# Ledger of designs, part 19: designed miniproteins, single chains, continued (4)

Each design is a single chain, and the fold is of that chain. pLDDT is the mean over its residues in the fold that is shown.

## One batch from the design tools (miniprotein)

Design m12633
Fold by ESMFold2-Fast:
Structure m12633 (fold): chain A 79 residues (1-79)
Amino acid sequence: SLLEKVKELEAKHPESHKVAREVGRELREIGDELSRALAYELKLKGNPLAEVLMEREGASEEEAKEAYEKEKEKKKKVE
């Protein structure tokens, strides 16, 4: 989980504010991937919010589709 990852990284380097910047970078990258996958899912449902999310992430439709396909394959393996 994202919250667990944040707590672990903060606990590992409590004295170093340098690490907080790296943690923020990794969390944003994970968020961007999930946002791209969600944007394409919303597009398949005809939701206009899909275009807004794609613009915010700076992602093309092809990139959003690729993120969605990767998440779909991961979910297919989880029961």
Scores: mean pLDDT 65

Design m12634
Fold by ESMFold2-Fast:
Structure m12634 (fold): chain A 88 residues (1-88)
Amino acid sequence: GAKERLKELIKRIEAALAKETDPQARAMLQELLDIAKEALKTDDPLKIIGLILRAIGIEIDAERLGYPEVAELARELVEALLELLKEL
């Protein structure tokens, strides 16, 4: 389910953050981690929609700034959050 997908994605974001040395990419990864953790704590559909929009913003920024690994994690987070919203 979506919750298990989010937990696995959190581990992947934490692993990426542990290897990342670029401070801007680290800040984006930290924000993705915060979004994923917030999603696990809420059953409010409006809050989940807000988290989806934040993750989309990070995906766009990461692609523009040339952080493809961050953009991919952001895209996967958007997909996981959309799955979570459907299961509410």
Scores: mean pLDDT 90

Design m12635
Fold by ESMFold2-Fast:
Structure m12635 (fold): chain A 83 residues (1-83)
Amino acid sequence: EPSKEEQEKIAEAVEKYGEGEAVVDGETYRIVPADPAKFPWVDPSAKLYLVIGPNGRMYAVAVKDGKVVDVRSLGTMGVDLAV
């Protein structure tokens, strides 16, 4: 689980910018839409984003009604997330 400060930065990036490249506090985050059906812990009605933070760290971010409701670490970019 990412730190509270990291979760807040990720939430701000996703809520303000959505899909694409976001800059928060001088750090660049890349936001890519993902299929929520591939993650059983995600509400099927929520939008899911994969967020690539600084140093290639990846996060799964669930958004419902324009608000971030969950942030989970997926490790470093290059890990196979297929099930």
Scores: mean pLDDT 70

Design m12636
Fold by ESMFold2-Fast:
Structure m12636 (fold): chain A 80 residues (1-80)
Amino acid sequence: SNQNKIEAEVMLGLVRMGLAVMKRVAERSKSMSKEEQEQAKEEMQGMYERYNSLLSQAVALDPSLKAEADELRERISEVV
């Protein structure tokens, strides 16, 4: 339905915004202390799990978005 397509698009949008946050965390971690790097890894793992869940929900609502969701999953895997 049109409602499911809109909801799926919103979920993908949230993941794209989250990926931008993850990239900033990864960039900042390069100049962090060892303890801060360990904390950043934990934070990134939590984001990874959250966004994987959102991508799965988006594909369930609109299966035509599978290829785009798979691309976003690959992009978030690159920064974890």
Scores: mean pLDDT 87

Design m12637
Fold by ESMFold2-Fast:
Structure m12637 (fold): chain A 92 residues (1-92)
Amino acid sequence: MTLKVKKEAYDTSSQGGVAYVVVTVEGEGVKAVGFVVKYKGKEVETEIGVNAEESASKEALEAAEKATREATEEAKEEVEKGEVKDKEEVIE
């Protein structure tokens, strides 16, 4: 079984000034989640959690941690580049 990496992006800047991305890495008895969130007027925040079954190999754990970290850092850069735009003037 191979590790599966999934990114889910949500942008509610037009509704509330929040943008967030959830990264999920799963397989080989490991499940890791990376979370990127940008609140209106705040710095981008990132959080990574890794949960491994007792039988998970060290290689699988390290691979999942690396994949989750890299995907979360990429998502952070995209969120920072996109910047949460809070009620800027409408271009008519």
Scores: mean pLDDT 66

Design m12638
Fold by ESMFold2-Fast:
Structure m12638 (fold): chain A 64 residues (1-64)
Amino acid sequence: MGKAEGVAGGSKAEITAEVGKGEAKSEGGPEDAQGMAVTAESLAKITGDAELAAKAAAEGGKYS
C-alpha cells in the first residue's frame, strides 16, 4: 500500500485544530466515545495507518 506522509504533513496542524474543536464539544459521557473515534481516525489519516482507521470506525459505529 502507498502512504502519503508528505501530503498529510501540510494539513497536520489543521487536523489537530479540528480535533481540538471536536474534543471541546464531546467531553464526558457517550459523546466522548464518538469523539475519540473521530480523533483516532484523523490521526490514522495523517499517519497513514489503515488499522487505526478501521478501529476508530468500529468504535464510532457501535455507538451510532
Scores: mean pLDDT 52

Design m12639
Fold by ESMFold2-Fast:
Structure m12639 (fold): chain A 55 residues (1-55)
Amino acid sequence: MDRIKAMQKSVDEGSRLSQTRRALDATETPDASRQKTDAEGRKQHQNALDYIKKL
């Protein structure tokens, strides 16, 4: 039954990619929100450096 396990692993991997793509296609809000948060984090970091430089 080793072939069944190998086939199931391949199918699971393909299914995972398909599900990920569908989730992104159905809604971009979570990913877009995360990207926005990262951008804000970078701005905050830069502002902190600017503040330290002013001191």
Scores: mean pLDDT 63

Design m12640
Fold by ESMFold2-Fast:
Structure m12640 (fold): chain A 83 residues (1-83)
Amino acid sequence: KQALIDKLLQQAKEADKQREQVLREKNQKEEQYRSLIDQASSDPSQQAHYEAQLQAFSGWGNRRILDLDQRRQKLLQQAQELS
């Protein structure tokens, strides 16, 4: 019983670490794309390309963070139910 609770808590902790990693990567990549968009102000085609990449990446990152938050919450609830 305790071993299963410990495993669930460890998995929740791992999901939290993955969430923080995705959040850092998302923030860093969004900042990079915004910088590239600003630098490409004289090239509308390149600017549109970076804007599309920013939108696609932000969408992916937001979905991944939501999935990890839901996974963490479910694991914590399962651990609590076994307590």
Scores: mean pLDDT 85

Design m12641
Fold by ESMFold2-Fast:
Structure m12641 (fold): chain A 62 residues (1-62)
Amino acid sequence: GPLEELTEAIRAEDLERALALLGRVDELDQASLEALAKSTTPLGAALHHAWLARYGRPLPSV
């Protein structure tokens, strides 16, 4: 599901896949959002930027 795919993409630092899954954010649960918020990689910074661009607000804090 989206959580498993997002976790794997973040672990693999696969920006393309992670951004595609972020595009499906309406399907993401709280656990997926928490995993995204905890990312400290360059991928995490790019995902934060993409999230802000999409929603006009930062990722939910944990």
Scores: mean pLDDT 62

Design m12642
Fold by ESMFold2-Fast:
Structure m12642 (fold): chain A 74 residues (1-74)
Amino acid sequence: SAVQQAQDAGRAAEDETLARLRPLVDEGRVSEEQARLSAQAAGLRAQGRVLRDAGLDDLAQQAFEQSRQLEEQV
């Protein structure tokens, strides 16, 4: 389903973002909290894109809004 594909894309984006930010966290350039919030925001953006491509505009908008709110906390 499109919802399942969105969830899978979200998990992949979150894992990729955490892996990318890990050396920056180890160097003290990014906090562990900032990395976690950035990863969650990236996951929601990925979910939103998949949902929009599937024509689920309301769910996509909700995911993008949640991502934006998390980005404001970083």
Scores: mean pLDDT 89

Design m12643
Fold by ESMFold2-Fast:
Structure m12643 (fold): chain A 112 residues (1-112)
Amino acid sequence: SEKVREVARRMLETVRRSIEEGLSVEELARRVIDAIEQKAEELNLSQEQRVTFLGIALTAASLIERIAKEKGRLPSFEEAREAFIRALRGFIAVSEGEAREWAEEMLRTFES
């Protein structure tokens, strides 16, 4: 779905910009959530799509916070991107149907 790719690209851009600005993990998470909500309105996403993307983003943010604590510094863009890839792979492993297809499409965007 082109809509899923647009959401994924916006999430990735938001992560990159947040890290370039030196934002905290909490502020990075907030900006990614805001980006998903904005795209949900623009693209008329279903509630299920919106909740799915928010869940993935929150899981990734939790992983990013863990990396920051373990390394004693804010993560790099590549470390944050890898956290999103890990969150997506974890979601794919336990999901079925359209939700899995959306997550697989997002994963392809993050791996590009």
Scores: mean pLDDT 88

Design m12644
Fold by ESMFold2-Fast:
Structure m12644 (fold): chain A 120 residues (1-120)
Amino acid sequence: EEKLKEIEQKLLLRYLEGLRRIFADNKEASAHLEKAKEIVEKLGAEEIEKAAELAQEEVEKALAAVLGVSVETLRRAKAGDGAATEEVNARLRALYERHRAELEALNARLNEEYEKMLAE
């Protein structure tokens, strides 16, 4: 079990660093992603579930910054507010079209690293 937590921590750190590089031109988003990474590094593998929950708050702020919406708008969309949901979905579609290749490459790299860690 400890080995799985170490793998999860390493993959989460790689994912957050990958997102930070993809969105490096957005200083606000990059700062929130760096803070999420610091939370995961400081809490370590033993507290990975707690680290992921706390890091998710910073990731939510980074997403809001990248989309150009407030955190409140993201939360309304999650709660099923139709107007907020349509706005967030439209901006997410534009973001995915712009960064599709980079996001797909990041996911492929994380899958390869996960398979290598499992083989050890």
Scores: mean pLDDT 83

Design m12645
Fold by ESMFold2-Fast:
Structure m12645 (fold): chain A 93 residues (1-93)
Amino acid sequence: MEEVRERILEFAEKYFDPETQERVRKILETAPPEEIPEELFRLILETFAGMDEEEVEEVLEKLREGESLSAIMEEHPEATKKLIEKILAREKK
């Protein structure tokens, strides 16, 4: 978990604004290790995919019920496109 946390923080510094970076740090500091992936995924869906709170909860519920992430993202093509475009835009120098 330690090595994963450091990599997540490096990712956040590269791709997220300072406000979102603080949200990532707070999740890593306050959430139990088992909940960190879900909380980080929630933040990514809200920030990059442009999903509202209700859509995020729907995606997370489907994941908890055993739906594959790929199948869920195929049901949300516009959100998936926004997520990819946001990540790629922040890679541009």
Scores: mean pLDDT 70

Design m12646
Fold by ESMFold2-Fast:
Structure m12646 (fold): chain A 62 residues (1-62)
Amino acid sequence: SSSTQQQLDQIKKQFDQIKPQLSDKNKKKLTKQFDDHIKNGDTIGADITLGIGQIQIGINKL
């Protein structure tokens, strides 16, 4: 649906914003998982993957 495409575009922008803050290992792993979700139109999976990336960035700052 058109709403799904808009959600995917927003999630993509947010993921691109956090990618530079991820470790190389996490970046590679999460990018692969994220791209798979995006390819399948899985907005929930993409959003969860973005959330995992954000949590990993938070933990790395502790």
Scores: mean pLDDT 83

Design m12647
Fold by ESMFold2-Fast:
Structure m12647 (fold): chain A 117 residues (1-117)
Amino acid sequence: AEEKLKRIDKIYEELLKNMTPEEIADIVNALRAGDVDAAVEIVRKKLESLGISVTDAEARYIAAKIVLDADEYLKGLKDRFGLGGYTLDPAAQAAWDRVRARAEGLLEEAKKEIEKS
């Protein structure tokens, strides 16, 4: 179980080295729209271009992890630079909180599926 997640984490690190900020934004925007299949497809196609094959559960895990790591990074930028680059109104913040909760749920379910396989 733990060894399977370590393999996926290595794939995730390799994927991040080869992704542009625009590609990461496309994944985040797909999950914000509730289009999980689109987010997973972006991850899968990028991994295929790198010669890496993953299961549907592994692709969902990676997509969710990208969104959660992007949330942490954006929060860090907002805290560090204040209003310099990111001004979220309360409705936009509530929408982002829903996306984060969705990504957390996807990560946990994908993790359970990977551990069972």
Scores: mean pLDDT 74

Design m12648
Fold by ESMFold2-Fast:
Structure m12648 (fold): chain A 103 residues (1-103)
Amino acid sequence: AARRQALWEAWRFAGEAAKRITDKANEMAKKYPEDAELIKEFADHLIQALRDYLDPSRRAEGDRHLARAKELTDKMSPEVKKVGEEGIKLAEEARARIDAAWA
């Protein structure tokens, strides 16, 4: 059924988003070592949000992790914040694709 295929494609996108967020966080932590702990905490929250979004019963937990990641970008330097905002957009797109697949 189209719904099963849409869910698999949405979950695959979430997995690719998680990898991109992790790879970029590692890159940015090396480039901005003063922000490394903040970048790690930010990435951990986005990865948890993506995992939670795979389970409809955990939607509220995922949204809480996403909200915490957004709060952490306000503490980042401008250059790191810009990349952090791109990570947030990836997580929000993964959420939207999962929501659309369930509709």
Scores: mean pLDDT 87

Design m12649
Fold by ESMFold2-Fast:
Structure m12649 (fold): chain A 75 residues (1-75)
Amino acid sequence: MEEEREKLEKKAEEGDVEAIRKLANLYLSEGNIEKAYELYEKLVKLTGTEEARELLAQAFIQAGNFDKAEEIRKE
């Protein structure tokens, strides 16, 4: 449990796309939308892909922030 989180944190720090995604999902499942958002935003900055922006929008949807999700998708 803790070992998985520490391993993901280390890989995410190195810019591992899969580790960032998994860590963001973990924070989202804990209800920590702010940390999940930060991680998905980091993913967008690292990759610049529309797929990463879609993951960020999905994080807001999961937290019930539909307005924010729509803004991210349209921009």
Scores: mean pLDDT 74

Design m12650
Fold by ESMFold2-Fast:
Structure m12650 (fold): chain A 63 residues (1-63)
Amino acid sequence: MTDEEAERIAKGLKKAAESVLIDFMKDYIKALEEALKDPNVSPETKKLLEEAIKYGKEVIDSV
């Protein structure tokens, strides 16, 4: 294996890891959005969920 091949493999692994993280974050955001629809959730918890959703979307946009 050449140094150039090793660099391509490393870059490919980084992109694959970022893709997995993005997919996980999208699923997590959907779960939080569903939790926001629950009328039994407290207003304080809803605020935390909204902040978590915003943070997750910002993370996805930064990648």
Scores: mean pLDDT 78

Design m12651
Fold by ESMFold2-Fast:
Structure m12651 (fold): chain A 89 residues (1-89)
Amino acid sequence: SEEEEKKQLEELRKAAEELGPEAAKLVAEAERLIKDGIGGEDKVDRADALRMQVAVGRAGLIILEKHKSNSPEFQERLRESIERAEAEL
């Protein structure tokens, strides 16, 4: 539902704020790009895309930890994804 989606976005923004103002900014930019679409005439710089991916991933890990996610494989895959993105920076 729209109410559930809004709650999830609020949790993501709050988690990003816990990581700091730069992470909050990157998550907000990623949210905007997803909402407006990434395809088309504008291409996000690869380094900026990787920074956004890292910020969103780290915020996601905070949410999973807070909700006591019962999928350690999912958390591990997310950590590996973050590490790969950071390695490409």
Scores: mean pLDDT 73

Design m12652
Fold by ESMFold2-Fast:
Structure m12652 (fold): chain A 62 residues (1-62)
Amino acid sequence: GGSENTSRIRELMRKGDIDGAIKLLRTKPVDTTHVRNTLRLLLERGEISEEQAEIILKELDK
């Protein structure tokens, strides 16, 4: 389900595994609102780069 996939994406993002997060976004249904909120929090905390965030946002906007 979407909740399980969303939780896994959040874990991958926190670990800096952006390629893994993108692959999961492309292949599995996820809660895009929850992923966007997590991305924003990671950006505010400096745990993810702006370039990495842009890649994820482009996948969410498809």
Scores: mean pLDDT 77

Design m12653
Fold by ESMFold2-Fast:
Structure m12653 (fold): chain A 93 residues (1-93)
Amino acid sequence: EKQKKIDELERKVVQAAGDGNVEEAKKYLDELIKAGATPAQVVHAIALAAWAGNYDGARELADYALEKGILTPEQKEDVERLIDTLRELDAQQ
């Protein structure tokens, strides 16, 4: 039941970020955190937002997750490195 709610909220974060609506994505990220998502699940949602093509929005979500205390500075750096890698791959293809 908890996992279903987390999965639904993760999908909403990705959809809002993919649509360019970072403020809406932050709202769903807040809901995701309140639902008890692990740092790994938050990282996964942010990585999927980058994969959807919103690299700048994904970085903003990583910054927001750090501010909310759900990500460590190291986890934020790992997500930013992944975002940069995905952006470079997209630029080459």
Scores: mean pLDDT 81

Design m12654
Fold by ESMFold2-Fast:
Structure m12654 (fold): chain A 100 residues (1-100)
Amino acid sequence: KKPSLKELQEGLGEVSTLLNEVLKDPSKKEIFYDPEVQKKVRETAEALIAYIEENLDKFSPENQEVAKKLIGLLKKLLEASPEEMVPILLEIRELVEKHQ
């Protein structure tokens, strides 16, 4: 089976759960100020970048362009302040969902 954008969304794991909590209650965005949460976000981004780079040629041509955009957003996430993490994660989610 070819790698799918859904696998990338599943790779977000706990980070996706935290994002969902913030979307239900925006006051909970302070959770991203926790150093352990920031570490989890960065480790998740690094793992997904590595997965995409190793498997880029195995995606369909259309999904390769989406995967390249995801790498760009994930790299922004590595350098992001806590305030920037939620907007970047929303862009990642929207990009993946739009192309499923």
Scores: mean pLDDT 79

Design m12655
Fold by ESMFold2-Fast:
Structure m12655 (fold): chain A 85 residues (1-85)
Amino acid sequence: MSPKEKLREALEELKRLADQLLPHLSEQEQQVVRQTLDLLEKRVDWALNDPTTTDDSVEALLGDVRGEILRLRQLHQLVTGQQLL
């Protein structure tokens, strides 16, 4: 898979995790999650449509998206008490 395809897949996973987490959060916490997701989505869309974007830039964004995925998984575990085996 190309770096850009991996980035799109990671963003889709992040959105799915956010959807699962949101019902367990307060309205204020939901706003923070939505704002972070919107910002990352805009950054990804910009990078994918910018002709000056390098594979290194895509890999850096992929790292940022994966970091947020890990953070949301950890937060979900804390809020729900569930660990996925």
Scores: mean pLDDT 80

Design m12656
Fold by ESMFold2-Fast:
Parts: sequence; C-alpha cells; structure tokens
Structure m12656 (fold): chain A 59 residues (1-59)
Amino acid sequence: MSEQELLEEAAKKLGVSVETVRRMVAGAEALGFSRREALEMLVEDPERFHREGVRRLLA
C-alpha cells in the first residue's frame, strides 16, 4: 500500500482527518518509529500503536 493509501485508511479507521493522522505519525517519528511503521500500526492495530508509544515514552 502506498503512504497516501495508508494515511487515508488510518484516517477512515480512526474517524479522523488525514491531517490528524499526519500529526500522529510525526509524534511517533519523534519517539523513534519510522513513518511506515507508524502508519502500518495505525491501520492494522491502533491499540498497538498506543501501547508502543507509551512504552517508548517510559524508556
């Protein structure tokens, strides 16, 4: 899936705008995730995205 397709799918699954997903991805990148990893987690398992983000913040 392209990056744009992942952004749109994540926005649809979360019920938010694409701009909101971009901001979430930027936050994840600040925690050491790649953009691709962040997008794939948001599309496939948003709960995992939250859990991994908390784990990195607590490190």
Scores: mean pLDDT 77

Design m12657
Fold by ESMFold2-Fast:
Structure m12657 (fold): chain A 85 residues (1-85)
Amino acid sequence: MSDEELLAEMRELHAQALQEAQLAYQKIQQGDLQGAIDHLNKVRGLLDEIARLAEQMGDADRAEAARRMAEEVREQIAKLQEQLK
């Protein structure tokens, strides 16, 4: 893939991650913690794909930023899972 195609794919993945994060937030507001966890797991997967694409482009800073965001989402999932116990 060209760098232009990789950038376009990353922009689409970022847009999807924002949509899934918004849905997770709505689920939290509704008290649907399992629904929130499901959407946050999708956000995490999208961020992992962004990190992979950034690595293919040689953009180490963007890859690391995406991994850090994925870790923050993982911590949020863990907190919600504790509330379900």
Scores: mean pLDDT 87

Design m12658
Fold by ESMFold2-Fast:
Parts: structure tokens; C-alpha cells; sequence
Structure m12658 (fold): chain A 107 residues (1-107)
């Protein structure tokens, strides 16, 4: 299951391996950079004791779903709902970044 391997790599902090696997799965390089940055941010929160390992795994699953939604040109509503599930500050900025990536892929 590639999803399980992606989560494992992110948990281990193997972001080079995470990037390589996302590229092998056919994600656009700009989406890969976006997903890796989000995964690294959540892992940093985990290392700082701000979220549990179980919460980190749940956030990493949502990051993957968000990356798939952007790759598949999902609606702004779907992308916004996924960003809201991440529970981060600056939700509007994150939606704008995700929608910008979606627009890049649409051209």
C-alpha cells in the first residue's frame, strides 16, 4: 500500500524518500514540494510534543488526500474542506496555495 509507505517515510523524517515515492506515483513536482513541506511541518509539531503520533498519522493521511485532490483538479470546496481538516493557522493562505497549484496543472 503506497499510502502506508508514504506515512512511514514521513514519520521517519525521510523526506527525500517521500519526495521520490510521490514522484514515482505520478504527482506533479510542485504538488510533491507542497506535500513534503506540510508533512515536515506536522512532523516538527510532533517532535515538539504539540501533537501525538496518532494525530500526526491522521494529518499525514489528510495531506495525501489534499495532494490527490489538487492533482485531480478537485473543486475549491473540496480543497477547502481538506485544508480545514488539517486544523492549521492560516487556512485561507493554504487554500490559496493549493488552488494556485491546481491552476498551474490546469494550464
Amino acid sequence: NPREELIKLALEGDFEGLEKLLLELGFHPEIVDFAVRLAAGFRALYKLGKISEEELKEKLEIVYELAEAVQNLASEEEIRELVEKLGIDGKDTMVKLAMGLRELLSK
Scores: mean pLDDT 85

Design m12659
Fold by ESMFold2-Fast:
Structure m12659 (fold): chain A 66 residues (1-66)
Amino acid sequence: DLAAYGAAVGHLGAGNDYYSQGDYESAIKHYELAIEYARTVDSSNEGAQLVIELAEKNLAVAKKKL
């Protein structure tokens, strides 16, 4: 699903933007949404799998800032 993949990438980017601004609570919410949307994409989609891996790593780092 291109729409779900686009949403996953968009939320990963938004999470990174909030993280850069020091808004870790908003970054966490967007990383969680990126993972949720990426998980609805077919498991053979390497891009969606990469979004999950990056969002999970960034989520862990953002949570340590709280």
Scores: mean pLDDT 86

Design m12660
Fold by ESMFold2-Fast:
Structure m12660 (fold): chain A 64 residues (1-64)
Amino acid sequence: PTRWQVTLRARAGEAEVRDEASGEVYRVGEGETRTYIAEQTADRTVVLEVRERGGDLEIEVREL
């Protein structure tokens, strides 16, 4: 499996991000940064459901 480092930065407003695979929900408020590790199998897509309110969310994904 491939490991991915996912970094969420809420530059404005707030956001809620759900990792469909794990069911984990990550919340970030204005000015916050959150990082987590997602693990992907060869036949699988990492799916993130993003809900944003009046803001600016940056998502950075890096393969480990």
Scores: mean pLDDT 72

Design m12661
Fold by ESMFold2-Fast:
Structure m12661 (fold): chain A 77 residues (1-77)
Amino acid sequence: SEADEKLLKALEEAMETMLKIELEQSDEPEEEIRLRIARAVMSMALDLGLTNEEDLRRILLKVVSEEEAEKILKEHS
């Protein structure tokens, strides 16, 4: 739906903003920051009722590898 598309875009923008802030402020390895952000976004998406796997995978792939994205998706299936 149009509402779901707007919400997915908002999550993508929030994810990019969180990633930028954490990469600038955190002493954690980049890979760990990316994984933490990806998991946080996945949790938010599920709380909002977004369950389309292809849309979630597309967003996750902007931050983490395909292998890590599939792992995160499987953790919530």
Scores: mean pLDDT 82

Design m12662
Fold by ESMFold2-Fast:
Structure m12662 (fold): chain A 66 residues (1-66)
Amino acid sequence: GSLPEMSPEIQKIVNEILGYIHQLNSLGKVQLADQFAEQTYEAAKNKDIGKLKQILDEVKKVLESL
């Protein structure tokens, strides 16, 4: 994991988001992947579950639109 001491719920959401970010990188959407990664790291560091869920929904929608 990127951060120690994350709760299991936060770690699960972060891992799901990172899976989608990896898919964006595989599609050549490197700048989008980097933006989502930075947002995810910040939200996880702040333990902001609501923001993490928002990021998860946004990255899924972006992938569905490609």
Scores: mean pLDDT 81

Design m12663
Fold by ESMFold2-Fast:
Structure m12663 (fold): chain A 72 residues (1-72)
Amino acid sequence: SPSTKAKLIASAFGFTEEQQKKLAQAIEDGVTSNRKLGEIVGKSQSTISTFLRAFERATGLPRSKLAGYLRS
């Protein structure tokens, strides 16, 4: 399931459940900058960039769909 893959990848990148909720909310609020997403969840811009790319590769889904799968 894309939801299970999203959560497993987030955990593998060191995102806690709380950080995943904050990330999902920021994406839904229209934050597109990897730098700003990193500041919101306490991760580097490079970590956000690598995580989003890993999600896209593992699921075949665009990063804009990530918020829904983290909240499922």
Scores: mean pLDDT 82

Design m12664
Fold by ESMFold2-Fast:
Structure m12664 (fold): chain A 59 residues (1-59)
Amino acid sequence: HMLEKRKKISEAAKKIGEQMDKKAREAYLTKGPDEAKRVAGEGAKKANEQMLKLAKEFE
């Protein structure tokens, strides 16, 4: 059922992307572009870690 597992991971990635976009916009408005870049970068790294965890759990 690898295809089904992949779809679940893709859905999670989409949701994480939406949350990261919201966080980056908030950081941009409150602290400016440098902080927004940091927040976006950290969010991307966390998203990758979450996807790896999901892939590991599904195996």
Scores: mean pLDDT 74

Design m12665
Fold by ESMFold2-Fast:
Structure m12665 (fold): chain A 70 residues (1-70)
Amino acid sequence: MSEEEQMEEYIKKIVELTEEALKDPSSAKEKQEEIGKIVEEFKEKFPERTEEFIERVLEELKKLMKELQE
């Protein structure tokens, strides 16, 4: 289990949770808290890669938002 595989898994989880929150806005607060927890877990495990991780998360979220909002 490489660091790259773990980073990709964390990014995937955040994207999935964001998509779920967008489909069900009533659960948005709960999903947002879960996303925050995942981000903090990654920062604790891989502080040296945090900047790269945040950049990749933002890129994926921007892509997701464009696909859903056009």
Scores: mean pLDDT 79

Design m12666
Fold by ESMFold2-Fast:
Structure m12666 (fold): chain A 90 residues (1-90)
Amino acid sequence: SEIEKSKEEILKKMKEAKASEEVIKEIEELFKNNTEENLKKALAIAYKVLLPEIDKAFEEAVKNGELTEEQIAEYPGAIAALEAKIKELL
């Protein structure tokens, strides 16, 4: 249930970011086998594709006053950690 929710959340975010149908299909195929390795690869691919959209959404949210000072301060560290993990898995 938790894993199924996580998969659906990732696919939803990818679709919202207008990821290509080919990338969506690749993620869906990795999710079908449901191994830890496949889940890690799927997440790494998803976040690599989503990184520019995540940055854009962050910049827009900052401009619109939608984020707290704490959220803004935490963002660079969170992105650096994410990029390091993507590099490790891909």
Scores: mean pLDDT 78

Design m12667
Fold by ESMFold2-Fast:
Structure m12667 (fold): chain A 117 residues (1-117)
Amino acid sequence: MTPAELLRRAAEALEGFAESAKKLPVEQAINTLEGAVDFLEQAAEALREAAKTPENKKIQEVADWLREVSERLRKLAEEARNAYKTDKEKAQKYIDEGVSTLREAARRLREAAEELE
């Protein structure tokens, strides 16, 4: 699998997580965001393994950025889970922010894939 193919497949997966989280009840939406975090961590590791030379600096930058997105999404999922215990509407706001984060990440991954071709 080329780095560009990996980025395109990752973008499609993130779009899928975003669509699922948007349509699911709050608790299942939170579970979906937690699954997206695990996926992003695995994708970042796969890209890091693919990028071992200075010539692959752009791929290394994308891998580092995916880790930052994963960390942000993890915090949003944790905040949503904590809020869900007392305020379902507040939990939904964190889910909506998570969905927006996933969609923006998917868009940037598609752009990065195009730049590698």
Scores: mean pLDDT 84

